# Designed miniproteins, single chains, continued (5), part 22

Each design is a single chain, and the fold is of that chain. pLDDT is the mean over its residues in the fold that is shown.

## One batch from the design tools (miniprotein)

Design m16783
Fold by ESMFold2-Fast:
Structure m16783 (fold): chain A 60 residues (1-60)
Amino acid sequence: MEEEKELEQAQKTGGIVGGNGARTRAEQRGVTVSDEELAEAQRRGAELGRQNAKLELARK
């Protein structure tokens, strides 16, 4: 119940962080991140966030 809520929050936060990271990196290279690359970065970030939250819940 609470675990599922934490996983959902971590997934959303991870997606946002992943997308922002991709944009910042592209900006520093002087290029624009594509919609496809942005979507993939958000997906990867969301998955990593969810996985890390699972590990945090397990260590509790």
Scores: mean pLDDT 76

Design m16784
Fold by ESMFold2-Fast:
Structure m16784 (fold): chain A 54 residues (1-54)
Amino acid sequence: SAEVSPEALAAYQRGVEAEAAGRLDEAVAAYREALRLDPNFTVARDELERLLGL
């Protein structure tokens, strides 16, 4: 979705930064938080599924 809450976007950005740093557990937690804040945040869901091997 092109429209996401600012809080969900911030959580997603933390996930991207954690992933770039190789901190995969923090990336998973951040993407889960983004989905908790915006359940329709498709990009965060796709990234979480990729990291979990789903």
Scores: mean pLDDT 84

Design m16785
Fold by ESMFold2-Fast:
Structure m16785 (fold): chain A 71 residues (1-71)
Amino acid sequence: QGEEDAQFATAVRAVSEELRAAGPEGLPKDELIARVTERTGLSPELVEQALDTLLKAGAAVKDEKGRYHLA
């Protein structure tokens, strides 16, 4: 479905942009999700799916403190 594909692509882009904007300190998962949902109007579930996709692709990483960074 084109609308779902467009929303997911928007979520992936928005997650990447927020991680980039956070810089070297990164973002905890809850803050990342909140920032992306507030900016895009997308559901937290879709944002979590986008983050998981980036982690599996190696485009994002999670540190020992539970913060997420752009790889």
Scores: mean pLDDT 82

Design m16786
Fold by ESMFold2-Fast:
Structure m16786 (fold): chain A 69 residues (1-69)
Amino acid sequence: KPSEELKKLILELIALKLRLIGLELELERLKKQDLSDPEIQKKIEEIEEEIKKLEEEIEKLEKKIEELN
């Protein structure tokens, strides 16, 4: 049933967007820390890379939802 599959994909998209918001909030928190600390800089770079990958996954899923709708 297409409407059931679409609902599942929408819920997955919501979950990914919530994860993205969580990472963006963590990034904002880290940027308020001592940016001269190499450990903080490393964590910022790791979170930025995770955000980039997650944004790509969200875009791919949004396109799939658009095609099925």
Scores: mean pLDDT 81

Design m16787
Fold by ESMFold2-Fast:
Structure m16787 (fold): chain A 107 residues (1-107)
Amino acid sequence: SKELREQAIKDVEEEIEKFKKMLEELKKEVEELKDKLTEEEKAKIEEALKTMEESIKKLEELLEELKKAETEEEILELMKKAQEVRLKFIDAYDTIQKILNKAKEKL
């Protein structure tokens, strides 16, 4: 339905903006703590940041697909894909936060 599509578009747009803000705040925190991180921790953070950036791009692609979706089944399938991308983003975010929190405790 039109209402389902409009709500799905709004939800994904709001999530993209939220994730972009989370990524930028996290990048600033990483830069502030970089001298307290091991090379192995830096490598894990770099990989996780890349996963977060790729997840945002995938959500932006799914948003464009939602705008073109004509059936409720297509909208629900795209929302399921968005949820899978969301879980990858949150997992990568959690990985970085655990490393940064451990680095802060050394202060």
Scores: mean pLDDT 89

Design m16788
Fold by ESMFold2-Fast:
Structure m16788 (fold): chain A 80 residues (1-80)
Amino acid sequence: LVEETKKAYPNDAEAFNLLGREYYRQGRYEEAAEAYKEAIKIDPKNVEAWENLARVYEALGRYEEAKEYYEKAKKVKEEL
């Protein structure tokens, strides 16, 4: 769970990114979004987390937000 992962691994962006990928695979898109948001909060240069967050919003039918997250991923990639 996102709350348990925050408590056990508060600074582990990879743990949250992996958790988000698992939720996405299960079709649990809101929980996937929360996990990816925690990953980018810990490591805002994690391009994969930004791209995966965009895919989650796309799956949720929130296309404008998905576009903004894809643009953010592109910008982060350019800053690396």
Scores: mean pLDDT 81

Design m16789
Fold by ESMFold2-Fast:
Structure m16789 (fold): chain A 79 residues (1-79)
Amino acid sequence: SEFEALAAELEALFAQIEAAIAAGDIDTAMALMREAQRLLGEIAQLNLQAGGKYQDRVDALAERYEELARKVLELQRAA
């Protein structure tokens, strides 16, 4: 399904963000975070069109995004 494809793409981006964070590559991590935010927006719109069918999964993906955002912010503050 379209939702599963977008969710898989976002999960792959999260893995790339974690790798960039581990490498201390702040510029790459920030660029990937911006792309992840765009995908989250698309996933959220698709969920709304589906009447909230995927809400629990959208909430979990948004929570993971916020965890990664905090890690990127900590790297920026440590630099």
Scores: mean pLDDT 89

Design m16790
Fold by ESMFold2-Fast:
Structure m16790 (fold): chain A 66 residues (1-66)
Amino acid sequence: SQESAARVVALRAAEAPDDEAMVELTRRGLEALVAAGWDREELKKHVRRKLEELGVPEEVIEEALA
């Protein structure tokens, strides 16, 4: 599902060594899923929710999903 795919992107990004790497991994993961035919806005909603659950700062989430 889109939610499961977005969850994997968020979990991988949250393991990044710093905020800059997290932003780049999130963006690349989202672009890969969009290229595979998934809906961008629905993916963003699921990724945001999961990153929030993982305690990622809102500023980093907003930059990653911009």
Scores: mean pLDDT 83

Design m16791
Fold by ESMFold2-Fast:
Structure m16791 (fold): chain A 69 residues (1-69)
Amino acid sequence: SDEVAELGMKAIRAAMAGDEAAAEEYLAQAKSLTKSPEAKELLERAVRAAREGDVVGALELLSQAVKTE
């Protein structure tokens, strides 16, 4: 969904900025909008990749999460 993609992107941007509280809040909101356990796991992996500085990996994982829901 567009809302999951938008919240996932906000979580990634917050994680890249070092705002871990905002990243966790946006991640929790994105996860609440999907019923797919696989999509939830991909969202968690996307935010983790962003924290590690892997921007390309984070965006690819977010794309997979949106396709999976």
Scores: mean pLDDT 86

Design m16792
Fold by ESMFold2-Fast:
Structure m16792 (fold): chain A 69 residues (1-69)
Amino acid sequence: SKKKREELLLEGVKARIETMKEFLKRNNSEEEREAALKELEELIEEAKRKGVSEEIIELLEKAKEELKK
């Protein structure tokens, strides 16, 4: 159902963000960080276009802000 699919999407987004953070810990370059920020921005745009839940969008936006530091 819609609720189960939303939970599955949320877990998938969390896993993707963790993988991205792990990669950046290993490759501490400005270029890699810029690429990750661009990817997150594109994901946020797609999520908003597809009507994805506010929780998922907020999670992606938080990840973007964390990577800007």
Scores: mean pLDDT 74

Design m16793
Fold by ESMFold2-Fast:
Structure m16793 (fold): chain A 69 residues (1-69)
Amino acid sequence: MTPEEVAELLRTTTDIAVQVGAILHIVGLIEDGRVEEAIAMAEAIIAQSTDPEVVALAQKALEDAKRAK
């Protein structure tokens, strides 16, 4: 899943499970060493999400990704 695909999902759905799934995908990208994609995806979620809990999780994922780089 690309950052653009994640941003599109967040625009078209209010389903919290989809938003949480996107954050879990960022964790998978970090574990796979795809740190630049993880950073871009976290930034896309922060920009598009209106849920403060989802934004907080995305910000934590962004910090974890930047630390892994």
Scores: mean pLDDT 72

Design m16794
Fold by ESMFold2-Fast:
Structure m16794 (fold): chain A 56 residues (1-56)
Amino acid sequence: PEEARQRRREFLERIKKAYEESKGDVEKMAEILGVPVEVLRAELDYLEDRGEIKRK
């Protein structure tokens, strides 16, 4: 469904923001997002594969 895809997209945007805020500290990201580290590692791998995560 479109709503589920939009919610997923928003979640990925929050992950990218937390990644930049934490400077790649996955433990800190887990605290910020309230998500297990293992889940975040999988999501970060997904975002890197898509070329969504970039340094500034």
Scores: mean pLDDT 74

Design m16795
Fold by ESMFold2-Fast:
Structure m16795 (fold): chain A 88 residues (1-88)
Amino acid sequence: MEEARKLAEEGEEYFKQGKLEEAKKLYEEALELLEKELGKDHPAVADMKLNLARVYEAQGKEEEAKKLRDEALEISVKALVEAVEKVL
């Protein structure tokens, strides 16, 4: 988790500087690590997909951004449904 967090923090710094391709690479690397460590349906994976969607949106790649947002929403909905089923 520390390595993925560090990559995400570096990606955010590049994003703030407008270095969108560098931010994208760092977020993609962080996403890959999170998927390997926590699984594809983990909330941290959804958060990283939203960070990537922000980069694609800033680049004008709306279809790629939408796909990532849709994937993140699917993960978040699955996590919410699972949490509700455990309580009910």
Scores: mean pLDDT 82

Design m16796
Fold by ESMFold2-Fast:
Structure m16796 (fold): chain A 86 residues (1-86)
Amino acid sequence: SLSSLKNELKELLNEALQLALKALRQASTLESVLRAIALVLQAIGLQVELEMLEEKGTVSTSTLDELIQQAKGLIEEAKSLISQTL
């Protein structure tokens, strides 16, 4: 349902933000700090986009699926950045 996809997206966006913040806290080089900051900003940007879509009443299953795929991409990128610190 639309409601279940919205809840899934909100959970994924929260996970993406928490992992990006973890990457930022573990960052030991300027390059890794900047990459982590970029991930934090991207996660916040997707949260703002979802809020704007909800406010305008333009939420669709297609739009939510696209945002879910973007959130999953951020999660994997943040995990990769964390793993690079071994």
Scores: mean pLDDT 88

Design m16797
Fold by ESMFold2-Fast:
Structure m16797 (fold): chain A 61 residues (1-61)
Amino acid sequence: YYEEGLKLLKEGKYEEAVKKFEEAIKEDPNNAQAYLLLADALAKLKKYEEALEYQKKAKEL
């Protein structure tokens, strides 16, 4: 999931990348990098409030 999300993010497929990073977090809830990349993908989709929430979650891990 995480690796697939990275590839989708590089390809500009932000909605698909969000889904893969959400799956990565479900498998490894302590993966701070997955939260940060999910926040980045959400920001690319202009979902800034959701992006900020995931960024805060990553810092608290």
Scores: mean pLDDT 80

Design m16798
Fold by ESMFold2-Fast:
Structure m16798 (fold): chain A 59 residues (1-59)
Amino acid sequence: MSEEELRRLFARGRILHLMVEKGRLPSDEEIEQIAKETGLSVEEARRLAEEVWADLQAA
């Protein structure tokens, strides 16, 4: 398992937790903070948030 894969997993978990807690998409500030904490780009963190949100809405 690569370090990049681990970063993405942590980011997904953080995003999912935030969405479940707040019942909404993360704000731009929250995305930027997650990106800083995980080492992902802001754009990559934003895409993950969109994917997680779509999955959550479809469930």
Scores: mean pLDDT 79

Design m16799
Fold by ESMFold2-Fast:
Structure m16799 (fold): chain A 94 residues (1-94)
Amino acid sequence: SSPVISEEEKKEIKEKLEEEIKLAEEKLEEAKKKGDEETAKKYEIAKEAAEKLLEKLPEINSYEELKELLKEVQLEILERLGAPEEVIERIRAA
């Protein structure tokens, strides 16, 4: 029932993730130069999330698998940002 992700779509996702990593790195360095530790932490988390997606992307064969990977990464982001356990569990159960 879940459509297969084509190699062309994987390439497009990879290129977008690489662009997001580059932008997050630039924004992280700007925040560090300004002494904005809160903004720096957010961009560091965003960069690491995009890097994890990029690393795992070759293992993904369907949109369902991609959705599961995105959910895993979203949960890690929320946990690192200090989201309440109840919010984490609710998303995990969905």
Scores: mean pLDDT 83

Design m16800
Fold by ESMFold2-Fast:
Structure m16800 (fold): chain A 72 residues (1-72)
Amino acid sequence: EKKKIIEEVKKKVDELLLEIEKAQPPREYLEEIKLEALAGMKKIEEAETAEEAKKLGEELIKWLEEKLKEAK
């Protein structure tokens, strides 16, 4: 279960990062978001339970959705 959740979260995170990159924000802004997303994914992978991984994943996806709106 946890592995499947991590894979689903990673797919959505990658999709959102690609959309942010397509919006062509300032380089520094994009790099900051990529670093934060990488750190967030590491926390999700290190989560002790599938439920914790899902919660952290939902929080990261929501944050990236907000960043995508700001990038426009």
Scores: mean pLDDT 81

Design m16801
Fold by ESMFold2-Fast:
Structure m16801 (fold): chain A 62 residues (1-62)
Amino acid sequence: EEDKEIEKLVAEIARLSRELYKQGKITDEEREELGNRIAEAVKQRDIDTLKKIVEELKEKLK
């Protein structure tokens, strides 16, 4: 079910975003914009966009 994949992707994004914030690699403004991007992608059930966000955050973390 798409909802399960979306839930897992959102959880992974939340984990990565939290780690990046702790390391000072993203700002409060960037976290707020990220939250808006996630909300829109979830509303549209846009799994591809959620996967791209995960990849972007992993790249910043490593």
Scores: mean pLDDT 81

Design m16802
Fold by ESMFold2-Fast:
Structure m16802 (fold): chain A 75 residues (1-75)
Amino acid sequence: SRMGENYLLTGEAAYKMGDYESAATSYQKAIELTDPNSALHAQAYRNLGDAYKKLGKTEEAEKAYAQAKAIEEAL
């Protein structure tokens, strides 16, 4: 989905600006709007993990990274 890709890019821009809360929100939208069996869906989870890690949300980051890995291994 083009919308899913746009939210991924929006999240990446927010992350580069240090707005990790807005980045996490955009990455969650990218997850909702991307094909669950796609590299973009895995990338959105990985980026969400990075944003959660910056926010000190360690358990949420680990879960997001685990989801990204599971998707990548199933591709």
Scores: mean pLDDT 87

Design m16803
Fold by ESMFold2-Fast:
Structure m16803 (fold): chain A 61 residues (1-61)
Amino acid sequence: MSLEELKEEMRRRIEELLRNNASWEEEVKVLSEMLQKLLEAGLSGDEAMEIITEIALEVSS
């Protein structure tokens, strides 16, 4: 999966969590999975968290 495809998947997953009023436990699980996928793609933890935060802010706006 390319980085762009991964970011689109993350965006969709975060939008689903927000739309469905997901539990905190479900949110943490999804965010942990997304973080792991970004790390597997070769990003640092800081870079991965920045991307996740950026997507979350975009879908929450």
Scores: mean pLDDT 77

Design m16804
Fold by ESMFold2-Fast:
Structure m16804 (fold): chain A 70 residues (1-70)
Amino acid sequence: SKADEALKKGKEALDAGNFEEAVRWYEEAIKIDPNNAEAYYNLALAYGRLGEHTKAVYWAKKALDLGYEP
């Protein structure tokens, strides 16, 4: 699916250290599938790597609220 493709590209960007690119792909995944708890968690991780602590906490909470268990 398009959501799975966006999630995969986000993970590839995250692994490459391209954290801003990872944020854009995870945001795209969330737009396509707003109930994808893993996408919210990965978005939080990417923001954490950027030093965006407040955003990281916000998105991690959304992932947990949707039932994501790391």
Scores: mean pLDDT 87

Design m16805
Fold by ESMFold2-Fast:
Structure m16805 (fold): chain A 87 residues (1-87)
Amino acid sequence: SIEEKIEKAAERARKLALEAGLSEEQAELIGRLSRARVALGYAKQNKSEDIKELEEQIRELERELREAGVDEKVAIEVLGVSEEVFK
């Protein structure tokens, strides 16, 4: 189901972040951001009412990652790899 795909993407992103040398806290933020990004992708496909709320959640998580000192390039690489199954 969609929920299972979202959860799998989030867990993959978290594991990849840990493998990239990020802390547990940074990996949790990456996982949450991956979850929101994949959910937004499905929401856009289904013209869901929660698109704007998901976009706001993503913006806030990106800010939290920046504040947590996560390198933007590392974040982009981890998220891209975790989301490749949904291309």
Scores: mean pLDDT 81

Design m16806
Fold by ESMFold2-Fast:
Structure m16806 (fold): chain A 58 residues (1-58)
Amino acid sequence: SAEEEARELAERVRRGELSLEEALAEAEKRGVSRETLLRAQVDLGIEELVAGVEKVTK
């Protein structure tokens, strides 16, 4: 699904495998909307913030 593709791209950006520009280009090639990609980025960021509340991990 578009949400799954967006999630994968967002995770790759977080791991430093893709820049934001490269992720946007890949999303466009895969038919994933900008809004779907941005939502996945925000969701992943919130998950990381919540997980880090009591401890910091790398």
Scores: mean pLDDT 74

Design m16807
Fold by ESMFold2-Fast:
Structure m16807 (fold): chain A 72 residues (1-72)
Amino acid sequence: MDKEKSMELLDQMVEALKAHDSSTFMRLVKELAELVGEENAFKLFDILGEHASKKDFEKAREEAKAYLEELA
């Protein structure tokens, strides 16, 4: 599993959320789904979305990365 590439996509997704760029964010979700599967990609989407709504992007990133590491 390309864990390094998946982690890079998560960092890009957080930056897209900060920029309010929904088009880029959804494209990155699709790319992540091809690496980790749709179920895991949408779980990561939910984690990022819930924490980002509180403007806690650091916590969103940490929780998403922790979930991704458990997929190893």
Scores: mean pLDDT 77

Design m16808
Fold by ESMFold2-Fast:
Structure m16808 (fold): chain A 70 residues (1-70)
Amino acid sequence: SDVIARVASHDLGLSLGVARRLSVEQLRELGRILRENRDKSVEEQAELLVRRLGLSRPAAVAAARGFLAG
């Protein structure tokens, strides 16, 4: 759903294009990973996103940075 992608883009600091490519379950897991690993470096959070969700490294880094900034 475009509504779910827009909400996830806003709440998780993702680009809308990245949010649209993820399932609801993947968006939930993305939020969980970032929330549970907030104390870790951007690089460590990005590595988890790459391994668990198959995000490209640039998209994973952008998501981790956006979440911490937001």
Scores: mean pLDDT 73

Design m16809
Fold by ESMFold2-Fast:
Structure m16809 (fold): chain A 54 residues (1-54)
Amino acid sequence: EERLKEDEEALKKFIERMKKNIEYAKTKGNTGLAERLERMIRDMEKGYEELKKK
């Protein structure tokens, strides 16, 4: 469980970085890329929540 907290911090940092990439992709007009990244983040958050409850 203690390892999970460190993974949580790393995941938060990763998500923040991905959010920046999404904004950048939207600015460049790459809405398809932004949608893919948003889906990836959603899947990761869902998977992480499910792993925590297992």
Scores: mean pLDDT 75

Design m16810
Fold by ESMFold2-Fast:
Structure m16810 (fold): chain A 72 residues (1-72)
Amino acid sequence: SEIEKKIEEIIEMIEKGSPKEEIIEKIKETVILASKKGLDIDVIQKLQMAALYVEEGDYEKALEYLKEAKKL
Protein backbone atom coordinates (compact mmCIF):
# COMPACT_ATOMS: atom_id res chain seq x y z
CA SER A 1 0.00 0.00 0.00
CA GLU A 2 1.21 3.53 -0.82
CA ILE A 3 -0.06 4.71 2.58
CA GLU A 4 1.86 1.95 4.41
CA LYS A 5 5.07 2.96 2.57
CA LYS A 6 4.57 6.62 3.55
CA ILE A 7 4.00 5.61 7.19
CA GLU A 8 7.21 3.52 7.07
CA GLU A 9 9.08 6.59 5.69
CA ILE A 10 7.73 8.71 8.59
CA ILE A 11 8.82 6.07 11.16
CA GLU A 12 12.33 6.04 9.59
CA MET A 13 12.45 9.86 9.75
CA ILE A 14 11.65 9.76 13.49
CA GLU A 15 14.23 6.99 14.12
CA LYS A 16 16.92 8.99 12.23
CA GLY A 17 16.12 12.17 14.17
CA SER A 18 14.81 14.21 11.23
CA PRO A 19 13.56 17.77 11.98
CA LYS A 20 10.14 17.89 13.66
CA GLU A 21 8.72 20.20 10.95
CA GLU A 22 9.70 17.73 8.16
CA ILE A 23 8.08 14.80 10.02
CA ILE A 24 4.85 16.78 10.56
CA GLU A 25 4.76 17.82 6.88
CA LYS A 26 5.14 14.17 5.78
CA ILE A 27 2.31 13.13 8.12
CA LYS A 28 0.08 15.91 6.69
CA GLU A 29 0.82 14.72 3.12
CA THR A 30 -0.10 11.17 4.18
CA VAL A 31 -3.39 12.36 5.78
CA ILE A 32 -4.34 14.17 2.53
CA LEU A 33 -3.50 11.06 0.47
CA ALA A 34 -5.47 8.77 2.84
CA SER A 35 -8.49 11.12 2.63
CA LYS A 36 -8.34 11.18 -1.20
CA LYS A 37 -8.18 7.36 -1.28
CA GLY A 38 -11.25 7.13 1.01
CA LEU A 39 -9.46 5.24 3.77
CA ASP A 40 -11.13 4.53 7.12
CA ILE A 41 -11.51 7.57 9.43
CA ASP A 42 -9.62 5.60 12.13
CA VAL A 43 -6.47 5.63 9.92
CA ILE A 44 -6.77 9.41 9.42
CA GLN A 45 -7.37 10.03 13.14
CA LYS A 46 -4.34 7.91 14.15
CA LEU A 47 -2.13 9.86 11.71
CA GLN A 48 -3.45 13.16 13.11
CA MET A 49 -2.75 11.97 16.69
CA ALA A 50 0.79 10.99 15.61
CA ALA A 51 1.34 14.56 14.30
CA LEU A 52 0.12 16.03 17.62
CA TYR A 53 2.53 13.84 19.61
CA VAL A 54 5.43 14.75 17.28
CA GLU A 55 4.61 18.45 17.90
CA GLU A 56 4.68 17.76 21.69
CA GLY A 57 8.01 15.90 21.37
CA ASP A 58 6.46 12.59 22.50
CA TYR A 59 7.99 10.43 19.79
CA GLU A 60 7.24 7.15 21.60
CA LYS A 61 3.47 7.80 21.44
CA ALA A 62 3.78 9.17 17.89
CA LEU A 63 5.43 5.89 16.79
CA GLU A 64 2.67 3.88 18.54
CA TYR A 65 -0.05 5.73 16.59
CA LEU A 66 1.88 5.42 13.29
CA LYS A 67 2.30 1.65 13.77
CA GLU A 68 -1.42 1.26 14.55
CA ALA A 69 -2.36 3.30 11.44
CA LYS A 70 -0.14 0.98 9.34
CA LYS A 71 -1.99 -2.13 10.66
CA LEU A 72 -5.41 -0.81 9.54
Scores: mean pLDDT 86

Design m16811
Fold by ESMFold2-Fast:
Structure m16811 (fold): chain A 64 residues (1-64)
Amino acid sequence: SDELEQQLLDYLSLKAQELAAEGLSREQIMEFVKKGLKIIDDESLTLEEKYQKMDEVKQEIIEK
């Protein structure tokens, strides 16, 4: 479980870095991180659903 949580946290970090490279604001990046952490902590979601929802949140923030 700890190993899978670390993989999700690493993925969240990578996606946050990609948003920063794309020129998104600190506020947008922090919104992504906050939403991503809630997704990682959501025990009702499968591992696959957690990755999918993080990608969806990234796209929603870019489209703002």
Scores: mean pLDDT 84

Design m16812
Fold by ESMFold2-Fast:
Structure m16812 (fold): chain A 80 residues (1-80)
Amino acid sequence: DLEVEILLSLARMTASIAIRYTEDEELQRRVRELLERAIRAVEAGDLEAAARTLRELADLLESHGYTGEASALRKVAEQL
């Protein structure tokens, strides 16, 4: 589904912007792991798993002060 692929691309861009200027290598690693998990879930057709993973990613980003990016990711998860 092209719409799902567009939503996943928006999620990837949002998360990438959040970590672009951080020197926290552990945060960068965990964000990449969660994005890869969400991508694999979408490829498997498991949109519920993808949405849960994006919410987990949003919670991680919010805990590090990226509240706007977390809000955007939750909106993407709601559309899946």
Scores: mean pLDDT 82

Design m16813
Fold by ESMFold2-Fast:
Structure m16813 (fold): chain A 67 residues (1-67)
Amino acid sequence: VDLEAVAKRLVEETGASEEIALNYARKALALLGPDASNEEVYEKALELIKERGATEEEAREKLRQVL
């Protein structure tokens, strides 16, 4: 599995940072198992990012306003 390629695709689709996208790609791979394809990892990571991406983006913006 090419986690960097999956992460880059997630960045383009969701607007998340490469660091966040890569973290979710790794998490998806851990959930699916080491034999998962790039496509399976991408689909699972996309689900996870959609569920949490908006919350993390909002948290970052709120922290930016306080700092």
Scores: mean pLDDT 72

Design m16814
Fold by ESMFold2-Fast:
Structure m16814 (fold): chain A 58 residues (1-58)
Amino acid sequence: DANTAAAKVIAAAASAAEALAGVAAVAPEELVEIVKDNIEEFGLAAVRRGAKLALEEN
């Protein structure tokens, strides 16, 4: 289910980006800690996949 898997990964990436955008207003050091927690809770593989699909390499 390539389309289903891609949709889920894109949704996860969008959700993560949205959360990070909200937190971006805080201090950079605090942002690093929050990003680390989110990655650990959501799973590195899922975040990595989301980032890879969201960030097309041109």
Scores: mean pLDDT 56

Design m16815
Fold by ESMFold2-Fast:
Structure m16815 (fold): chain A 71 residues (1-71)
Amino acid sequence: SEEEIKKLEEEIKRIEKEIKELKKEREELEKLVETDKSIENINRLIGTKLRLIGLEFQKELLEKKLKELKG
């Protein structure tokens, strides 16, 4: 339905915003780890990268569902 399409588009937009924020955090942490390879910094970088993978996969699944609903 048109309502389901709009809900999916809004959800995708939310995920895209979070991905953009996490990509910025990842870039900052990658630069930090180049100069300070503390366990804390490494763990933060790993966590950010894993969260990004999850969100990008979620976005892909939602985009596939949106395509199916639109034809």
Scores: mean pLDDT 88

Design m16816
Fold by ESMFold2-Fast:
Structure m16816 (fold): chain A 94 residues (1-94)
Amino acid sequence: SPLQEELERLLKRYEAFVKALEEVLDDIYDSMTPEQKKKFEELEKKIREEDPTLPDIAVRLRALAQLFKEKNPKQAEDFEKLAERIVEFHRLLE
């Protein structure tokens, strides 16, 4: 049906969006100092242990939000809001 075809297109667009977002997050990680990378990895581990149901991309976004909270609070807020939206979307797909 046309509606099922539209849902499949929306899902493919979402998958492309997540892939592009993962590439951006990888670029951010690659630009980090060794100290920032260590803190980021420790934050990811803590966030995953606190909620193992979170999608990997949401864990990474929340870790970045915590890492940038002091130096760039607006960017940290944007990362957290994006993580919340991704979690909400994944819950709707279950």
Scores: mean pLDDT 84

Design m16817
Fold by ESMFold2-Fast:
Structure m16817 (fold): chain A 56 residues (1-56)
Amino acid sequence: LSPEEQALIEEYTERILAGESTLLEAAQDLRARGYSAETISRILQEVDRRVREALA
């Protein structure tokens, strides 16, 4: 993962854990920012994994 992708993963993971966002809202935001479907998929898979680990 690039440093930019790592920063996005960290930011969205924090927002979701704080109850400020959902994975669907994160996907919509990343699409609006011009990221490709492949990049969005990679970011959201890692965010989902980290959220699930934090809640375990």
Scores: mean pLDDT 84

Design m16818
Fold by ESMFold2-Fast:
Structure m16818 (fold): chain A 64 residues (1-64)
Amino acid sequence: DPELEAFIEELEKKIKELEEKIEELKKELEENPDNKELWRELEELEGIRALLEAVKNFLKKKLE
C-alpha cells in the first residue's frame, strides 16, 4: 500500500526530528540541571517518540 509506505516514511522523519530535539534538550539540561520544566519537556518528547515508534512498528507489521 503506497499510502501506508508514505505514512511510515513520514513517521520515520518525525522520529528523527524528535531525536534531534531530545539531544538539544539534553545539552540544555547539562547547563541547567535544576530546570524542572526542561526535564518535563524531555519526558514529554521521549513519551511522544515511544508512541510514534509503536505506531511505526504496528504499521510495518501490516506490510509484512
Scores: mean pLDDT 84

Design m16819
Fold by ESMFold2-Fast:
Structure m16819 (fold): chain A 60 residues (1-60)
Amino acid sequence: MYTLTVEAPSEEGARRGGEYVRENYPDVEVEVEGKTLTLTSEGSLTRAIGAALAAIGESI
């Protein structure tokens, strides 16, 4: 099991990152609390974390 926590610059950023991962990586568990995004998977998180960071960067 892999768990990774990402701190976004804003709550909107964390929400967008979480939504993107949920839509594109449904096997990854996504938890959003304030600015904190936590991703958990029994497999690899490499693509999911990259996608989350990109989505966070697109937040307004």
Scores: mean pLDDT 75

Design m16820
Fold by ESMFold2-Fast:
Formats: C-alpha cells, sequence, structure tokens
Structure m16820 (fold): chain A 58 residues (1-58)
C-alpha cells in the first residue's frame, strides 16, 4: 500500500496510480478503501476496463 500511496500523491491525476492503490487495499482486505480508489480511477479514465472490472469484482 505504501508504494501505491506514493504514486498517487506524486501524480493524483494518474488513473493507474489510483488503480494500483485500490488493488493494494483489496489485497489487504480494505474493500471500502479499495472501492473509493477504483471509483477515482474510473472518474479519471472512464474507458479503462481494468478499473471498472475491479469495482464489479468487489
Amino acid sequence: VEEAEAEYKAHPDDPLAWLRLGAAYAQSGDREKAKEAFEKAVELDPNNPAARGMLERL
């Protein structure tokens, strides 16, 4: 999670940084935080199937 947090803090407009943050939270069991991060990734890039798929999986 720390590595992913550094990425989104450096580039908050980067949907990949939010996608990785969401994946890290999902892996640690923090589904609520994972959902928020994936939703942010979708907001930044709504045509990204990876972020949308991760939200559906949660």
Scores: mean pLDDT 73

Design m16821
Fold by ESMFold2-Fast:
Structure m16821 (fold): chain A 59 residues (1-59)
Amino acid sequence: SPELAAVEREIQMVEGSIKRLEELRKKRGYLTPEEIASLQRERDVLAELRARYDALKAA
């Protein structure tokens, strides 16, 4: 469905953002407080999107 495809794309984008921040932490050895807050927000969004994806797939 178009809705399922849209949520999959959003999940991929959020996962990409998380990976980028985690690689940045590994490369620099730290994240700024603002980047830590962004990482936490991205993880929260990912959890919501995964729940929505599962609900749409089960329907």
Scores: mean pLDDT 88

